# Designed miniproteins, single chains, continued (5), part 15

Each design is a single chain, and the fold is of that chain. pLDDT is the mean over its residues in the fold that is shown.

## One batch from the design tools (miniprotein)

Design m16489
Fold by ESMFold2-Fast:
Structure m16489 (fold): chain A 84 residues (1-84)
Amino acid sequence: SALEHKKKDPEKAKKAEEYADKGIELFWVKKKYEEALEHLKKALELDPYNIGALNALLELSEEMPDNEEVQKLAEEAEKVLSTL
């Protein structure tokens, strides 16, 4: 856990990559969109700048147009990506 404010914690960033990789696999390979969303949300909670998770949310939003949470997360992901 971070005792001070940090943009990235190395352990959190690594765990975020693991969640992002699993979310991407669930989305692209298994087509399990809701499970993919849960993993991508955890990745971004650990590292809000994880590019893989941010890009995956944009792709997921096209497959879940009726899911308001996915649409809002994708809009926030676009904003974050535009600042990088």
Scores: mean pLDDT 80

Design m16490
Fold by ESMFold2-Fast:
Structure m16490 (fold): chain A 87 residues (1-87)
Amino acid sequence: MITVRPVGNEINKAVKYVIDNGIKNVTLVIEARFGYMSYSDAKALVKELNEGKITRTSLHGSPLDQDLVQEFIKNNLKKAELVVTGV
């Protein structure tokens, strides 16, 4: 299990770490705060990760490496989950 915020560069870094270390069957947890702008992006990202196709080029103003994330989905991802914090 790996927890990451819905920020493109943070996702790229987490995904690359998983690929480089050959970690399989990863549950990727996207942590978002309810009522913040990143919540809708986090929810959409979790859906795209679980459906197996990334359409987003950035998250929270940070570039997302679509090719890297698609490789991660194919070879390393078991599922993506959304964890919501705050009120």
Scores: mean pLDDT 80

Design m16491
Fold by ESMFold2-Fast:
Structure m16491 (fold): chain A 66 residues (1-66)
Amino acid sequence: MEAEEARRKAEEIDKAVAERAEKHKDSDDAAFEYYMKGLALKGTPEGEAYLAAARYMFERLKEEAE
């Protein structure tokens, strides 16, 4: 898989997953599920996108906590 295509695909998946994660932002469980799914797919563009989405959700929770 070409690096540029993999990164672009991961970015598009990241945006799509982040949008879905935002719909579940009220649920702490959703952020954890995205994180676990990202770990299960570690080393793939999809896994990287899920980890990025989980990080986005955790950052939002962190800002509210602080």
Scores: mean pLDDT 66

Design m16492
Fold by ESMFold2-Fast:
Structure m16492 (fold): chain A 96 residues (1-96)
Amino acid sequence: MEQKLLEEALRLLEEGKEAKAWELALQLPEEQRKEIFEKIVERGVEAVKEAVDKVVLEKMKKQLKEKKITKEEVREKLKKAGYSEEEIEEILKELE
């Protein structure tokens, strides 16, 4: 089942639909999700920011409120998404 979602996410990336590809990737195990994320990063920092921004921030905000992740983990995920330290601090302030 995960293989079909991975293939669909990869197809969406080829079509330039990074946000939709990332939304499907959030349903995948962490290892496959990381693969999709790395492919998005290879395509450009701005595309990564746009693909990650709405869906990942919403999920991270929920997980942070539920104490399932730490601010440090959120910071690392945003850093990997290509956000600057200044942008990360602004986002973390909004997630509080």
Scores: mean pLDDT 70

Design m16493
Fold by ESMFold2-Fast:
Structure m16493 (fold): chain A 63 residues (1-63)
Amino acid sequence: PPPVNQDPSAPVIEGAVSRKPVDPATGYRSVLSGALFSSRENAERYAEEVYRLPFEEAIEPWS
């Protein structure tokens, strides 16, 4: 007989506390829109392409 009695009801970390997903040393935030970035390169590209501003003017360290 085909064993179809399987319940994948496993405890998944879905209700965990939402906090910094990355270390605070690499977090960045847009000073204009408040957008959060976990990577410096991503924040730099966003500032350059969206705001046409240098990273140092549009993005600040997020801690």
Scores: mean pLDDT 60

Design m16494
Fold by ESMFold2-Fast:
Structure m16494 (fold): chain A 105 residues (1-105)
Amino acid sequence: SAAVEEEIREGARKTVEALIEMAKNLDKLENKEQVLEQMEKMIKDLLEKAKEAEKEGDLETAEAYRTVAKFLEKLKNKEVTEKDKEEAIRALEYLARAELEKQAA
């Protein structure tokens, strides 16, 4: 459904934009260390999920998880480019579709 595809795209876009906005304000946050710890845990979890998907032979899902993890690393250490944003949105769209297909099985 076109409506489902728009919902997936909108959700991925909003998630990435919220993360970018959080990162822009990171140095002004009183809980900066807590936020950085949460980001590190998310990166670790994403890389573990990527390894799991790779063991199952699902290389596309593994690459999507790695793309999101790399995006979070760039948010922590560097200014995010428009290309990084687009790649992260695409990866999240892929993961959302994969989860919906899994629920249908």
Scores: mean pLDDT 83

Design m16495
Fold by ESMFold2-Fast:
Structure m16495 (fold): chain A 72 residues (1-72)
Amino acid sequence: TGEQIRQSYQTLVKAAKEAGPEAEKLLEEAMDAISQGDYEKAAELILETGKKVGVEEEGKIVADALLRQKAS
C-alpha cells in the first residue's frame, strides 16, 4: 500500500517533469496545498496533473491516499 503510493507518486513526478513547466507547476501547487493541510485541493490538483501527463491511474492512487489523510 505505502509502496504503491510512493511508486505512483514517483511515476507522476517523472511524467510531470517530462511534460514540462505547466505540469510541474500543477504538482508544486498540489504540494503547497498539502503543506497547508488542504488535502482536498491537493487531491484535485494531483488528479488534474495525472490526466494532463497521461498517468491517470497513478494520479488517482495518490489522490485517494490524500483524501484518506483528510479523514484523520
Scores: mean pLDDT 80

Design m16496
Fold by ESMFold2-Fast:
Structure m16496 (fold): chain A 80 residues (1-80)
Amino acid sequence: SSMEEQRRLQRLKEMARQTDGPEGELFEQYLLSLMDNEEEVQKLLESFSSDPEVKAALEEKVKRARETRENGERFRREEA
């Protein structure tokens, strides 16, 4: 399990650095899935504390994903 966790974190780190292409799209979808779980978001950010550039990029991705989630929920509520 620890090896699986390290592998996932490394993949997420690589995806966080990608701004275009399928890796970036998969990472955006992953972040959207975490928006319902603030605890997981915090754990993810803490995992990159040793790499400030990746953490900064991840924080930007999280902000964008949160905005996307909120806009989606707002639209859904308005449409009933």
Scores: mean pLDDT 67

Design m16497
Fold by ESMFold2-Fast:
Structure m16497 (fold): chain A 73 residues (1-73)
Amino acid sequence: MVAAILGGGSGMLEKVRKLEKETGEKIEVRFANTYDTAKKIAEELKKKGADEIIGLGNNTPDGNGVLMGVKDG
């Protein structure tokens, strides 16, 4: 499954929902306003079988817009 973690109040939510409709794939969206919360959510999503986790905003664990749990490569 694909998941996204967005910074609080991110306008990217509409883009994520549009992508779900276009691909037919459900994207689980979570919100986090701190690194600690984002890490915990990322681990929960990985346990649920998330193959991709997309991070948007300043709350990604690496600070560069990439979340732990992306396993492509």
Scores: mean pLDDT 64

Design m16498
Fold by ESMFold2-Fast:
Structure m16498 (fold): chain A 100 residues (1-100)
Amino acid sequence: LSPLVARALDQLAEAAVLIGELAAEVKESNPEAAELLARAAEQIGRAMAAAEAGDTEAAIAHLEEAIKLVEEAGKLSGKEEKVKEAIRLLEEARALLAEA
Protein backbone atom coordinates (compact mmCIF):
# COMPACT_ATOMS: atom_id res chain seq x y z
CA LEU A 1 0.00 0.00 0.00
CA SER A 2 1.36 3.45 -1.02
CA PRO A 3 2.03 5.87 1.89
CA LEU A 4 -0.29 8.39 0.14
CA VAL A 5 -3.07 5.78 -0.09
CA ALA A 6 -2.52 4.86 3.58
CA ARG A 7 -2.91 8.55 4.56
CA ALA A 8 -6.03 8.83 2.37
CA LEU A 9 -7.53 5.80 4.15
CA ASP A 10 -6.88 7.47 7.54
CA GLN A 11 -8.65 10.66 6.34
CA LEU A 12 -11.58 8.62 4.98
CA ALA A 13 -11.93 6.71 8.27
CA GLU A 14 -12.01 10.03 10.19
CA ALA A 15 -14.59 11.46 7.74
CA ALA A 16 -16.78 8.34 8.11
CA VAL A 17 -16.83 8.75 11.92
CA LEU A 18 -17.72 12.46 11.64
CA ILE A 19 -20.45 11.77 9.05
CA GLY A 20 -21.89 9.04 11.32
CA GLU A 21 -21.99 11.48 14.26
CA LEU A 22 -23.62 14.14 12.06
CA ALA A 23 -26.26 11.66 10.81
CA ALA A 24 -27.15 10.73 14.41
CA GLU A 25 -27.44 14.44 15.39
CA VAL A 26 -29.81 15.33 12.49
CA LYS A 27 -31.88 12.11 12.31
CA GLU A 28 -34.79 13.45 14.41
CA SER A 29 -34.86 17.02 12.98
CA ASN A 30 -34.09 16.16 9.33
CA PRO A 31 -34.43 12.48 8.36
CA GLU A 32 -33.71 13.33 4.68
CA ALA A 33 -30.30 14.79 5.60
CA ALA A 34 -29.59 11.72 7.78
CA GLU A 35 -30.36 9.42 4.80
CA LEU A 36 -28.00 11.40 2.52
CA LEU A 37 -25.26 11.14 5.17
CA ALA A 38 -25.82 7.36 5.47
CA ARG A 39 -25.42 7.08 1.67
CA ALA A 40 -22.25 9.21 1.87
CA ALA A 41 -20.84 6.80 4.50
CA GLU A 42 -21.63 3.88 2.16
CA GLN A 43 -19.73 5.62 -0.68
CA ILE A 44 -16.77 6.26 1.66
CA GLY A 45 -16.72 2.52 2.49
CA ARG A 46 -16.64 1.73 -1.24
CA ALA A 47 -13.87 4.30 -1.81
CA MET A 48 -11.77 2.71 0.99
CA ALA A 49 -12.27 -0.79 -0.46
CA ALA A 50 -11.30 0.40 -3.97
CA ALA A 51 -8.22 2.25 -2.65
CA GLU A 52 -7.07 -0.84 -0.69
CA ALA A 53 -7.48 -2.91 -3.90
CA GLY A 54 -5.29 -0.41 -5.81
CA ASP A 55 -8.19 1.00 -7.86
CA THR A 56 -7.56 4.69 -7.19
CA GLU A 57 -9.79 5.76 -10.12
CA ALA A 58 -12.81 3.94 -8.63
CA ALA A 59 -11.89 5.20 -5.15
CA ILE A 60 -11.89 8.84 -6.39
CA ALA A 61 -15.25 8.33 -8.17
CA HIS A 62 -16.90 6.98 -4.98
CA LEU A 63 -15.30 9.82 -2.99
CA GLU A 64 -16.69 12.48 -5.38
CA GLU A 65 -20.18 10.98 -4.92
CA ALA A 66 -19.71 11.06 -1.11
CA ILE A 67 -18.74 14.77 -1.27
CA LYS A 68 -21.91 15.58 -3.27
CA LEU A 69 -24.10 13.72 -0.76
CA VAL A 70 -22.49 15.51 2.23
CA GLU A 71 -22.96 18.90 0.50
CA GLU A 72 -26.67 18.14 -0.10
CA ALA A 73 -27.11 17.02 3.53
CA GLY A 74 -25.42 20.26 4.67
CA LYS A 75 -27.95 22.38 2.75
CA LEU A 76 -30.82 20.56 4.51
CA SER A 77 -29.37 20.25 8.06
CA GLY A 78 -27.66 23.62 8.64
CA LYS A 79 -24.76 21.89 10.47
CA GLU A 80 -22.20 23.97 8.53
CA GLU A 81 -19.21 23.46 10.89
CA LYS A 82 -19.26 19.63 10.84
CA VAL A 83 -20.23 19.53 7.14
CA LYS A 84 -17.24 21.74 6.23
CA GLU A 85 -14.88 19.53 8.30
CA ALA A 86 -16.23 16.34 6.66
CA ILE A 87 -15.83 17.85 3.17
CA ARG A 88 -12.29 19.02 4.07
CA LEU A 89 -11.29 15.45 5.08
CA LEU A 90 -12.86 14.00 1.91
CA GLU A 91 -11.15 16.61 -0.34
CA GLU A 92 -7.76 15.90 1.32
CA ALA A 93 -8.26 12.16 0.75
CA ARG A 94 -9.16 12.83 -2.92
CA ALA A 95 -5.96 14.88 -3.38
CA LEU A 96 -3.83 12.13 -1.77
CA LEU A 97 -5.40 9.45 -4.01
CA ALA A 98 -4.85 11.62 -7.12
CA GLU A 99 -1.12 11.91 -6.22
CA ALA A 100 -0.80 8.16 -5.61
Scores: mean pLDDT 86

Design m16499
Fold by ESMFold2-Fast:
Structure m16499 (fold): chain A 65 residues (1-65)
Amino acid sequence: SMEDEILELLLSAGLSEEVAREVVEALLKGDSARAAWLLTSNLSGEKAAELGRKIREILEKAGIL
């Protein structure tokens, strides 16, 4: 599923399971500000931007964006 793809992507990037699940929950609720905050609080700006781009691609493939 899209949720599993995003979760695996976040875990592969080095986020803890707890933080990764919080990011997925924020995205499902449409809370992009919270999702961005979680990424930038746990990763460098460059890494957070790269992850954000990949997440956007997954959401576009799922027809959500």
Scores: mean pLDDT 82

Design m16500
Fold by ESMFold2-Fast:
Structure m16500 (fold): chain A 88 residues (1-88)
Amino acid sequence: KLEEVIEKAKELLASNNPSFTEEELEVAVYEAAYAVMTKEKEAEEEFKEAGYEELLKLAKEIAELDPEGVKKKVEKLEELRRERLEKK
């Protein structure tokens, strides 16, 4: 079920962000789930204003199904971003 929710969230983001690569879509999905986990009220307000109520629902499901996986994924992505900035 987790994989299905992630794929659905990626598809929804792709329809609104056609310029995003597969990597960027995956990052955005996990960052949305992480935002819900750490800043639920702020995330709810931002997603509602942007018209992403369905994405908010999916992000909440992902955070509930695999909170540790979301946290580890975001930490790894932040580490990769820092390494790329330091090398370039």
Scores: mean pLDDT 72

Design m16501
Fold by ESMFold2-Fast:
Structure m16501 (fold): chain A 86 residues (1-86)
Amino acid sequence: GKKEQGKKYLEELKEIKRRMDELLRIAKKGKATKQDLLEAIGLVLRAIGLYYDIKQLNIPEMEKEAEKIYKEIERTFKEFVKEVEQ
């Protein structure tokens, strides 16, 4: 059903967030590569798509949780880019 689909999308968003947090830790250690940057960009694009798909389900609680996770991913990505630019 729509709730089960939404839970799967939310779990994928949470996995993207965990990987983005790991990429930021790598960047803070000065170890980030061009491949890590490309991965981070790909993760943001996937997160945008998942957030869109969750919004299409029209389940307000899931949309609210997805927005929170997406905003955290976006913030971590911006911090990752700043670390790589240093």
Scores: mean pLDDT 89

Design m16502
Fold by ESMFold2-Fast:
Parts: structure tokens; sequence; C-alpha cells
Structure m16502 (fold): chain A 77 residues (1-77)
């Protein structure tokens, strides 16, 4: 359902925010702040107002970003 897709998206964005914050870089902190504001906006949205295709695309984009940032975190060790 759209509600489940939106909930999963918010969950992934929260994980992404945590990863960016953990980088300890100014760019990572700025990205985390952006994601925090995005999450707040998404939590206020009615899921029924969103196209399902847009939610599916956002989930794919979030997964790609999660993979990329996890690799960046490993490289900074």
Amino acid sequence: SKEELLEELIKKLRELKKLYRSLGTPEGLAAADYLDRLIERLEKLDPSSLPEESLLQALKDADLLLERVKKEQEALK
C-alpha cells in the first residue's frame, strides 16, 4: 500500500541521515540536515495524495544513496 511505501521510505531516509551524520564532514552534516527537513515534511503528508510510482522511484533512489554512502563511510576508515 502507499502507506507502507511511505513508511519504508521514511525509515530508509532516517538510516541515510544517520550515515551522513556519521561521516563527520561538513557535507555529511548538511546532507543530514536536509534529510531531517525532508523526513519532517513526508511525515505530515497524506500517503493517498502521492503517486505510487513516485514513492517506488524515491525508494530506489534511497537504496542507491544508502549503498553509495556506506561505501564512502568504509573509505573514510
Scores: mean pLDDT 83

Design m16503
Fold by ESMFold2-Fast:
Structure m16503 (fold): chain A 83 residues (1-83)
Amino acid sequence: SMEKERKERLEKSRKLFIETFAELYEKKVEKYGSEEALIKEEEEKAEEAGRKLGLDEKGIETMRKMAREIIELYRLFKKEAEE
């Protein structure tokens, strides 16, 4: 059925997505030397982007939190890919 084929395509896409972001996380950690250094760089980039957009301090802090959460998500994808 089309529904079964759609679910199979979504599962395949999900696995590819997880593997891709797991690999991206590994490469970024290698590039910056540590997860902590990666988080710091991504938070600084998010802060600069927020300032360029004219966000207030609360908006900038939200951008920093989003950057950290994205790195945490990448780490979870790496863990899932290794399981």
Scores: mean pLDDT 82

Design m16504
Fold by ESMFold2-Fast:
Structure m16504 (fold): chain A 91 residues (1-91)
Amino acid sequence: AFEEELRRALRELGYSEEDIELTLRFLRRHPDAREVAREGLRLLASDDPKERARGRLLLEEVVAMARMEHAIDEIESMTRKELLEKMRELE
């Protein structure tokens, strides 16, 4: 329910399927960020345009955090692979 609701909201905000799946994986690992996403969804359902704008900003922040963590994980994985390749050459 929550994940399907979030997928719909993020698609309506113009995010790619890749960004949506990155965000969902991020939220499964980060309960605090998941609560921020819930609040963002709640605010998007408001009749107040200012509340809806706040909801959009919260969801944008969560997507940005998910993208940043993914980028860091990729860099770390590449660095570890290069280190392991060098260690094998020295053995």
Scores: mean pLDDT 83

Design m16505
Fold by ESMFold2-Fast:
Structure m16505 (fold): chain A 118 residues (1-118)
Amino acid sequence: SLLEEAKKEIEKLKEDLDKLIRSTNPFDQLRYLNEAERELIRIYEIAKKLTPEQFEEVKKDLIEVVKHAIELYRKRGWNEVADELEKLLKELENAKTIDEMYEVMRKFLEIVAEKVLS
């Protein structure tokens, strides 16, 4: 059930990031960014209570979140941003602890926020 809670929060994160990247309204962007930040913290808090095998499933789902964002940026021709995110994807794939995973995902969210809100 903790793994199921984590997967639900990850799906919310993916949806809010999709809305953030696609939005042109500054107030909507700030709302989706705030929601994404809260979801990432919730995922981190749940992940601390998971088994190593369950942690690997969470990491795999987060890898798909990052890949989805990369695809959105590629489709818009924002190859420079996509290339930057691909470097973080490699860091995420190599993450061995929940803290390493969280730090990579936090950097990912900062890059997404900066490129959309700037």
Scores: mean pLDDT 87

Design m16506
Fold by ESMFold2-Fast:
Structure m16506 (fold): chain A 70 residues (1-70)
Amino acid sequence: SEDAKIVEEAFEAGLKAWEEAYAQGLSGLEAAKKSWEAMLKVLKEAAKQGNEIAEKQAKRMEESMELEEK
């Protein structure tokens, strides 16, 4: 389904960002943050195309990221 494809693309983006951060010697927390940001970017693009599940998930992820930065 289209939703499954979007979820897969988000996970792939997150994994790639995490691997790149790890290769650069960043901390696990920094790698996790970059992975989260990459996933969020994919979800936001899907939301712009009218995917309601992606829009809702992106909003929840942004709220979670803001709480962790405090």
Scores: mean pLDDT 77

Design m16507
Fold by ESMFold2-Fast:
Structure m16507 (fold): chain A 74 residues (1-74)
Amino acid sequence: MSPEELVELAIRLADETIAAVRAGQNTPEQAEMTVAAFEDLLARLKQEHPDLDPELVAAFEARIGRLRAEVAAA
């Protein structure tokens, strides 16, 4: 899997997780662990692959931010 393919998959999983949090399907603990995992992945990808498509990176950052906001609101 390429770094870009991994980010695209992570964006999809983040969107699914946001939907689950909004539906009350995740515990706050599970949702917070998912946020932490995505933040760690993003930090690692930025460090190891600085040439990643900035639009793709921005899209992933936006999903992480939205997921964090949904978790805080739940």
Scores: mean pLDDT 81

Design m16508
Fold by ESMFold2-Fast:
Structure m16508 (fold): chain A 90 residues (1-90)
Amino acid sequence: MAEEIVERAREVAERAVEAIEELLRALGFSEEERREAVERARRAMEGLVEMIRRLAEAGDLERAEELLRKLEEETRRLEEAAREARRRRE
């Protein structure tokens, strides 16, 4: 169970980083600016995944699932924003 929560968190975090990169690309940021922002986003996401992992391993599965659900919701919003920005740019 704990391992499954952590794996889901890692998958969602990767989607969030991809959505951020796509959003910045659609908004016209340079390749260098996008690379820097993606690196910062990846580090932030690793921190969130680590927090979820610690909660799950400590047996606080309810809190871990709550944080994962919030991460999933915000990732979905980022993906929607990226799609909308890309649509307007094209």
Scores: mean pLDDT 85

Design m16509
Fold by ESMFold2-Fast:
Structure m16509 (fold): chain A 73 residues (1-73)
Amino acid sequence: ELTPEQQQELLELEQKYLQAIENKASESEINAILNQIKAALKKYIKDQSLLDQAIAHLDALTKQKIAAIKAQQ
């Protein structure tokens, strides 16, 4: 269960993350935003299995997106 304030924080981080990918931001910039998302998830999600799945999914997705950006060159 997330409060409206927590949901808003996560939504803003998600928008920032998606914008960085769409704008083909640097790998370091995308990873910096990813680390902010991970910190927020660790702060709000108490279910360790759900947290681990969410982080693993974000890591896999981020690697794929960065590889796609690099391939475009």
Scores: mean pLDDT 83

Design m16510
Fold by ESMFold2-Fast:
Structure m16510 (fold): chain A 68 residues (1-68)
Amino acid sequence: SREQVMAEVDAFFAGVKVGLKIVDELIKEGLLPDKGSILMPLIFRAGAMAAQGASEEEIREELREIAK
């Protein structure tokens, strides 16, 4: 339904916000460079994961693995 699609879109944007927080943490830890071209794919991945029901902890673990 359209309502379900809108809920997934809302979850995506919540995930993007979580992704922004996590990439900031990874930059401070020295695991990621402060470059939009590198950070943007990770932030969008966080959004997609949240839209599929992933928790903040699951998103954090995945982004940390990619940053290695």
Scores: mean pLDDT 85

Design m16511
Fold by ESMFold2-Fast:
Structure m16511 (fold): chain A 57 residues (1-57)
Amino acid sequence: SMKESKERLKRNAELTKEAADKMRKAINLSKETLPPEQVDAAIEQARLDMLKEIAEA
């Protein structure tokens, strides 16, 4: 039904947003806790973790 399709789209959007918010928090924490030379590697890891979480959802 149209309602079920809309609910699936909403769930997928919410999961994507949660993964993006988690990545943003990880990046901010890395900037606050890590030396500058390690921040780029931490940002890349956070991006990979986000993509994995979205793919597994």
Scores: mean pLDDT 76

Design m16512
Fold by ESMFold2-Fast:
Structure m16512 (fold): chain A 96 residues (1-96)
Amino acid sequence: SSLHQQYIEIIRSTQERFLSEETDEDVRAKMSAAFEQVIQTLQTNKPSVEELIELVSQAFTEVASTVEDYRQRFRIMALTTELILEIKKVAKEAEK
């Protein structure tokens, strides 16, 4: 659907921005896998906005928990919060 396509576009844009700024290969690989997992779920299962928010939160928090550098961890958590807020905004606009 158009709404799920908008979610994919936001997630892809966020992925490109994060990977353009991240130089740590391990963090890049883990985050890339987390982004692709979320996108794959959007394409195959067409989750509700609540399910999508939970998926994003879980996937990125799991990556953050494996990252030893506190600045990289905070950056991942900040990105997670920003992405969830953008998803909520798009979902709310679609209800009108």
Scores: mean pLDDT 86

Design m16513
Fold by ESMFold2-Fast:
Structure m16513 (fold): chain A 80 residues (1-80)
Amino acid sequence: ADELRREVIELGERLRELKQKADASDLTPEQRAKVEEAIARASEHLTRALQALWEGNVDEARRHLDEARKAIEEAEKILK
């Protein structure tokens, strides 16, 4: 549980940095739409992971953290 909570914090910080980088980046409308969609998906999965941890559902939390990480990585690739 504590390890998964640390992963939530890690991904939350990465998401915050990603949002700041997106705001500072000169993106095409298509790139901006893809980044915003990925950020929205990551945020939704982080919320669901926190809910699953509160409910004691470790497997569900891990699944949502994996999906959040994938969404963050997709957006990070566009911003490189």
Scores: mean pLDDT 84

Design m16514
Fold by ESMFold2-Fast:
Structure m16514 (fold): chain A 78 residues (1-78)
Amino acid sequence: EEAVEKLKELFDRIKDEILASTKNPEVKKKIQEIADVLKELMIRYAKEHNLTVEEVEKRAEQARINLESIKKILEKKY
């Protein structure tokens, strides 16, 4: 329960930071859609595998790196 709450908090912070880092509305829309799906999948995985807070923090950091990479790819396309 605590690990899932921490994951939600971290993911929302990461999503907001990445969305704030781009001015392109199409990129914002795509990042938001991808982030929302990824959040749902990560929460489900954390619940099914009883992840610890430490494991959730590491996975959230990896998600941030992945979303930053996706943002850069989208900014080149749009």
Scores: mean pLDDT 85

Design m16515
Fold by ESMFold2-Fast:
Structure m16515 (fold): chain A 96 residues (1-96)
Amino acid sequence: SPEMQQLVRPNPELMAILRSVGETRETMTLGEVLYGVIKYAEEQGLVERDPETGRAIINTKGTRLGELLGVDEVDVTDLEGLASLLKKNMTPVEIP
């Protein structure tokens, strides 16, 4: 997706989450931010899967990620919804 290739600069709180999963850059694509957030959720044991449907959620209630996103649950299969919640915590990088 062209939107997933958009360069963004995460805010300090989101960057701290991304650095905990090995990110060293100050700017990255939106797709790389999504990957890092999902990796963080998996490493923290926040991902819950329905074994029959394959649907996965991130249980963010009472977590650092939940405080950042302002929600108690995120559907990992809804990457567009996750991106919309994360966009509040990043600035698009304008290329002249």
Scores: mean pLDDT 81

Design m16516
Fold by ESMFold2-Fast:
Structure m16516 (fold): chain A 85 residues (1-85)
Amino acid sequence: LAAALAETIEAYEAGKASEREVADAVAAYLTSTSSVPAEKIQAILDKEVAGDTEGVVELMNSMSQEEQNDLLEAIARMAREVEAL
């Protein structure tokens, strides 16, 4: 998961992958490592790709505190694992 995400990011930087492919890889990692429903993760990433920062905040605020904490921990774990590669 983290290795696949890092590989996709590297491909994007090399011009071999799209921004959507990076977003899909992030969604796959977060969906696999958190209890947050895939639909919610995808909605947040769709808003980020669109540059809708307000929409991202609104979606996160619509989640339970437990879902928010789980997602934030998964994001922190993702960053640590990708940086370790």
Scores: mean pLDDT 77

Design m16517
Fold by ESMFold2-Fast:
Structure m16517 (fold): chain A 88 residues (1-88)
Amino acid sequence: DLAKRAAAAREEADRLVLEGAPDEEAYEAGYRWGRALVEYMKAKKSPMTKEELEKILERYREVAEGSGPGAGEWLRGYIEGEEEALKE
């Protein structure tokens, strides 16, 4: 179930950003979430608009600035995961 996969990836990513994680783990969590969100969006036939995706990214930038270690790597992973999945 892509919806459950996306929800699980988001919960993991949110937890790691808030609690902090080593750079590699943070990047991987962000990457998984970015990909899972786009995969779910494509499968749903009711994808998020570009504006909605940009609002999510802006919120993540704000959260990362106030978050624990690895938040910058998490954000980088999220962006790369989203970009790669969008190209497919």
Scores: mean pLDDT 73

Design m16518
Fold by ESMFold2-Fast:
Structure m16518 (fold): chain A 72 residues (1-72)
Amino acid sequence: MSAEEYLELGKEYAKQGKDEEAYKYFALAADLYFRQGRFEEAAEVAELGAKLLKDEKYKKNLETAARVLRSL
């Protein structure tokens, strides 16, 4: 699957309130962009996930990931 496909799955699960599944797919999308050297897009995915998820643990994890990715 592409990073774009994982991002769309993350958004879909977030809409359903399935934060654990949403987090998994946002993390997979960000990781795939990161492996491609697309650090800006990886950071944007993490930031979007942090905005859309309701679970504070997953929000904070994605906020941390976004900060690290933007520091590269």
Scores: mean pLDDT 89

Design m16519
Fold by ESMFold2-Fast:
Structure m16519 (fold): chain A 57 residues (1-57)
Amino acid sequence: GLAGAKRFAVGTGTITEAQAAAVRDYADLRAALRAGNPALSDAQVTEAIRVAEALLG
């Protein structure tokens, strides 16, 4: 779920813990991931969230 995706993003260094604390839903998480990684496409951000959920629950 969202908590697992946030934990994975912080653990991989993709976003900070402060950025993760501001994330309330998947749209916020997608925005934070894009802000930290402007070279990533929307499809790559969506895939990263899907992988994080699969790995962490």
Scores: mean pLDDT 73

Design m16520
Fold by ESMFold2-Fast:
Structure m16520 (fold): chain A 79 residues (1-79)
Amino acid sequence: MDEVKEKVKSYTEMAKLSLKRGDVQGAIEFMKNLYKYAKEKGDYDIGKKGLKEVLKAAKKEGLEKAAKEAEKLLKEVEK
């Protein structure tokens, strides 16, 4: 459990750092890795929390493409 939280936190922070640097493509790749990891571990709640944090960061930075990708991945995890 804690290891999964640490890994999701790492991907979340890396995505947020990419967004602060204007690296939209890097942020999207970290979001996809976060989603894939959470899906493989079956921990959708932790993955959803991480994606919500990245979505808030993308909206704060005004990066609409990254925000739309985060919203798409959130919809997929909520199925």
Scores: mean pLDDT 80

Design m16521
Fold by ESMFold2-Fast:
Structure m16521 (fold): chain A 86 residues (1-86)
Amino acid sequence: MKKELIDEFEVPADKYEEGLKKAREMIEKASSLKDYKVTIEVELPDGSVLKIDASDPERALKAVEMALEAARAQGKPFKIKVYKEK
């Protein structure tokens, strides 16, 4: 299986609100890609990665909110990546 990175960004500890807005925009864009299997990967401050199918934008948003809270508590950035597979 070959997955292609179509978008990524890192949320700095001091810009959580801006990062959350960007994450929402990314999730909405990813969920509109109906011809592809789109996966959202959220890297938590502890190095664990949450992999969410973009066909479930509600679950993706909750995962981002959890990552935001964990990052804020630790003062560390978190990363969001969006992949597509054909």
Scores: mean pLDDT 74

Design m16522
Fold by ESMFold2-Fast:
Structure m16522 (fold): chain A 100 residues (1-100)
Amino acid sequence: SKEEKIKKALELVSEAHKKTIEELGDSASPEELELVDQFFAGLALIAEEAIENDEPIEKLVERMNELLARFLANPRVSPAAKAIVERQVAELIEKLKEIL
């Protein structure tokens, strides 16, 4: 069902977010953690809206990559955090393709 797909997608986004925070550990500033939290909240909204509106997976991936590009361009985010987030988003996209 659509509701079950949304639930699974949000669980995958939450897992990617938790893994990102765990990998950052104590090295991340409170400001950087806030930016990471905002980023994954944005991914959750994109995934929920795309599934609710029956958007093709390719459009979901485009929107996620646009949000990622903005995060990677932010000078307030460390190179280490950018590398972790980029990898976690790539893994998340592959998992989303399996369920959508």
Scores: mean pLDDT 90

Design m16523
Fold by ESMFold2-Fast:
Structure m16523 (fold): chain A 88 residues (1-88)
Amino acid sequence: VLEKAEELLKKIEEAFKKVVEAFRKGDVEAAEKALEEMKKAVEELKALLASLPEDDPLKPKVEELLFEAEELLGLAEILLDFLKRFYG
């Protein structure tokens, strides 16, 4: 469970790097594709958290990883919005 959550966060971090690179290059399509990859991984992480029992000792750690993932997703959405204003 924890290893799966950490894998999903790494996938989100790598997709976020793709959003930043696309933003630097003015590539709207690449940024949109990377953002969709992030959204899918965040939904998988949310589903993983929801599958855990309320008393699971790993639940707080998975919640922390989800919080970090949602912060990156929020920032990526802001970057894409700005990118579309200048290059879309």
Scores: mean pLDDT 82

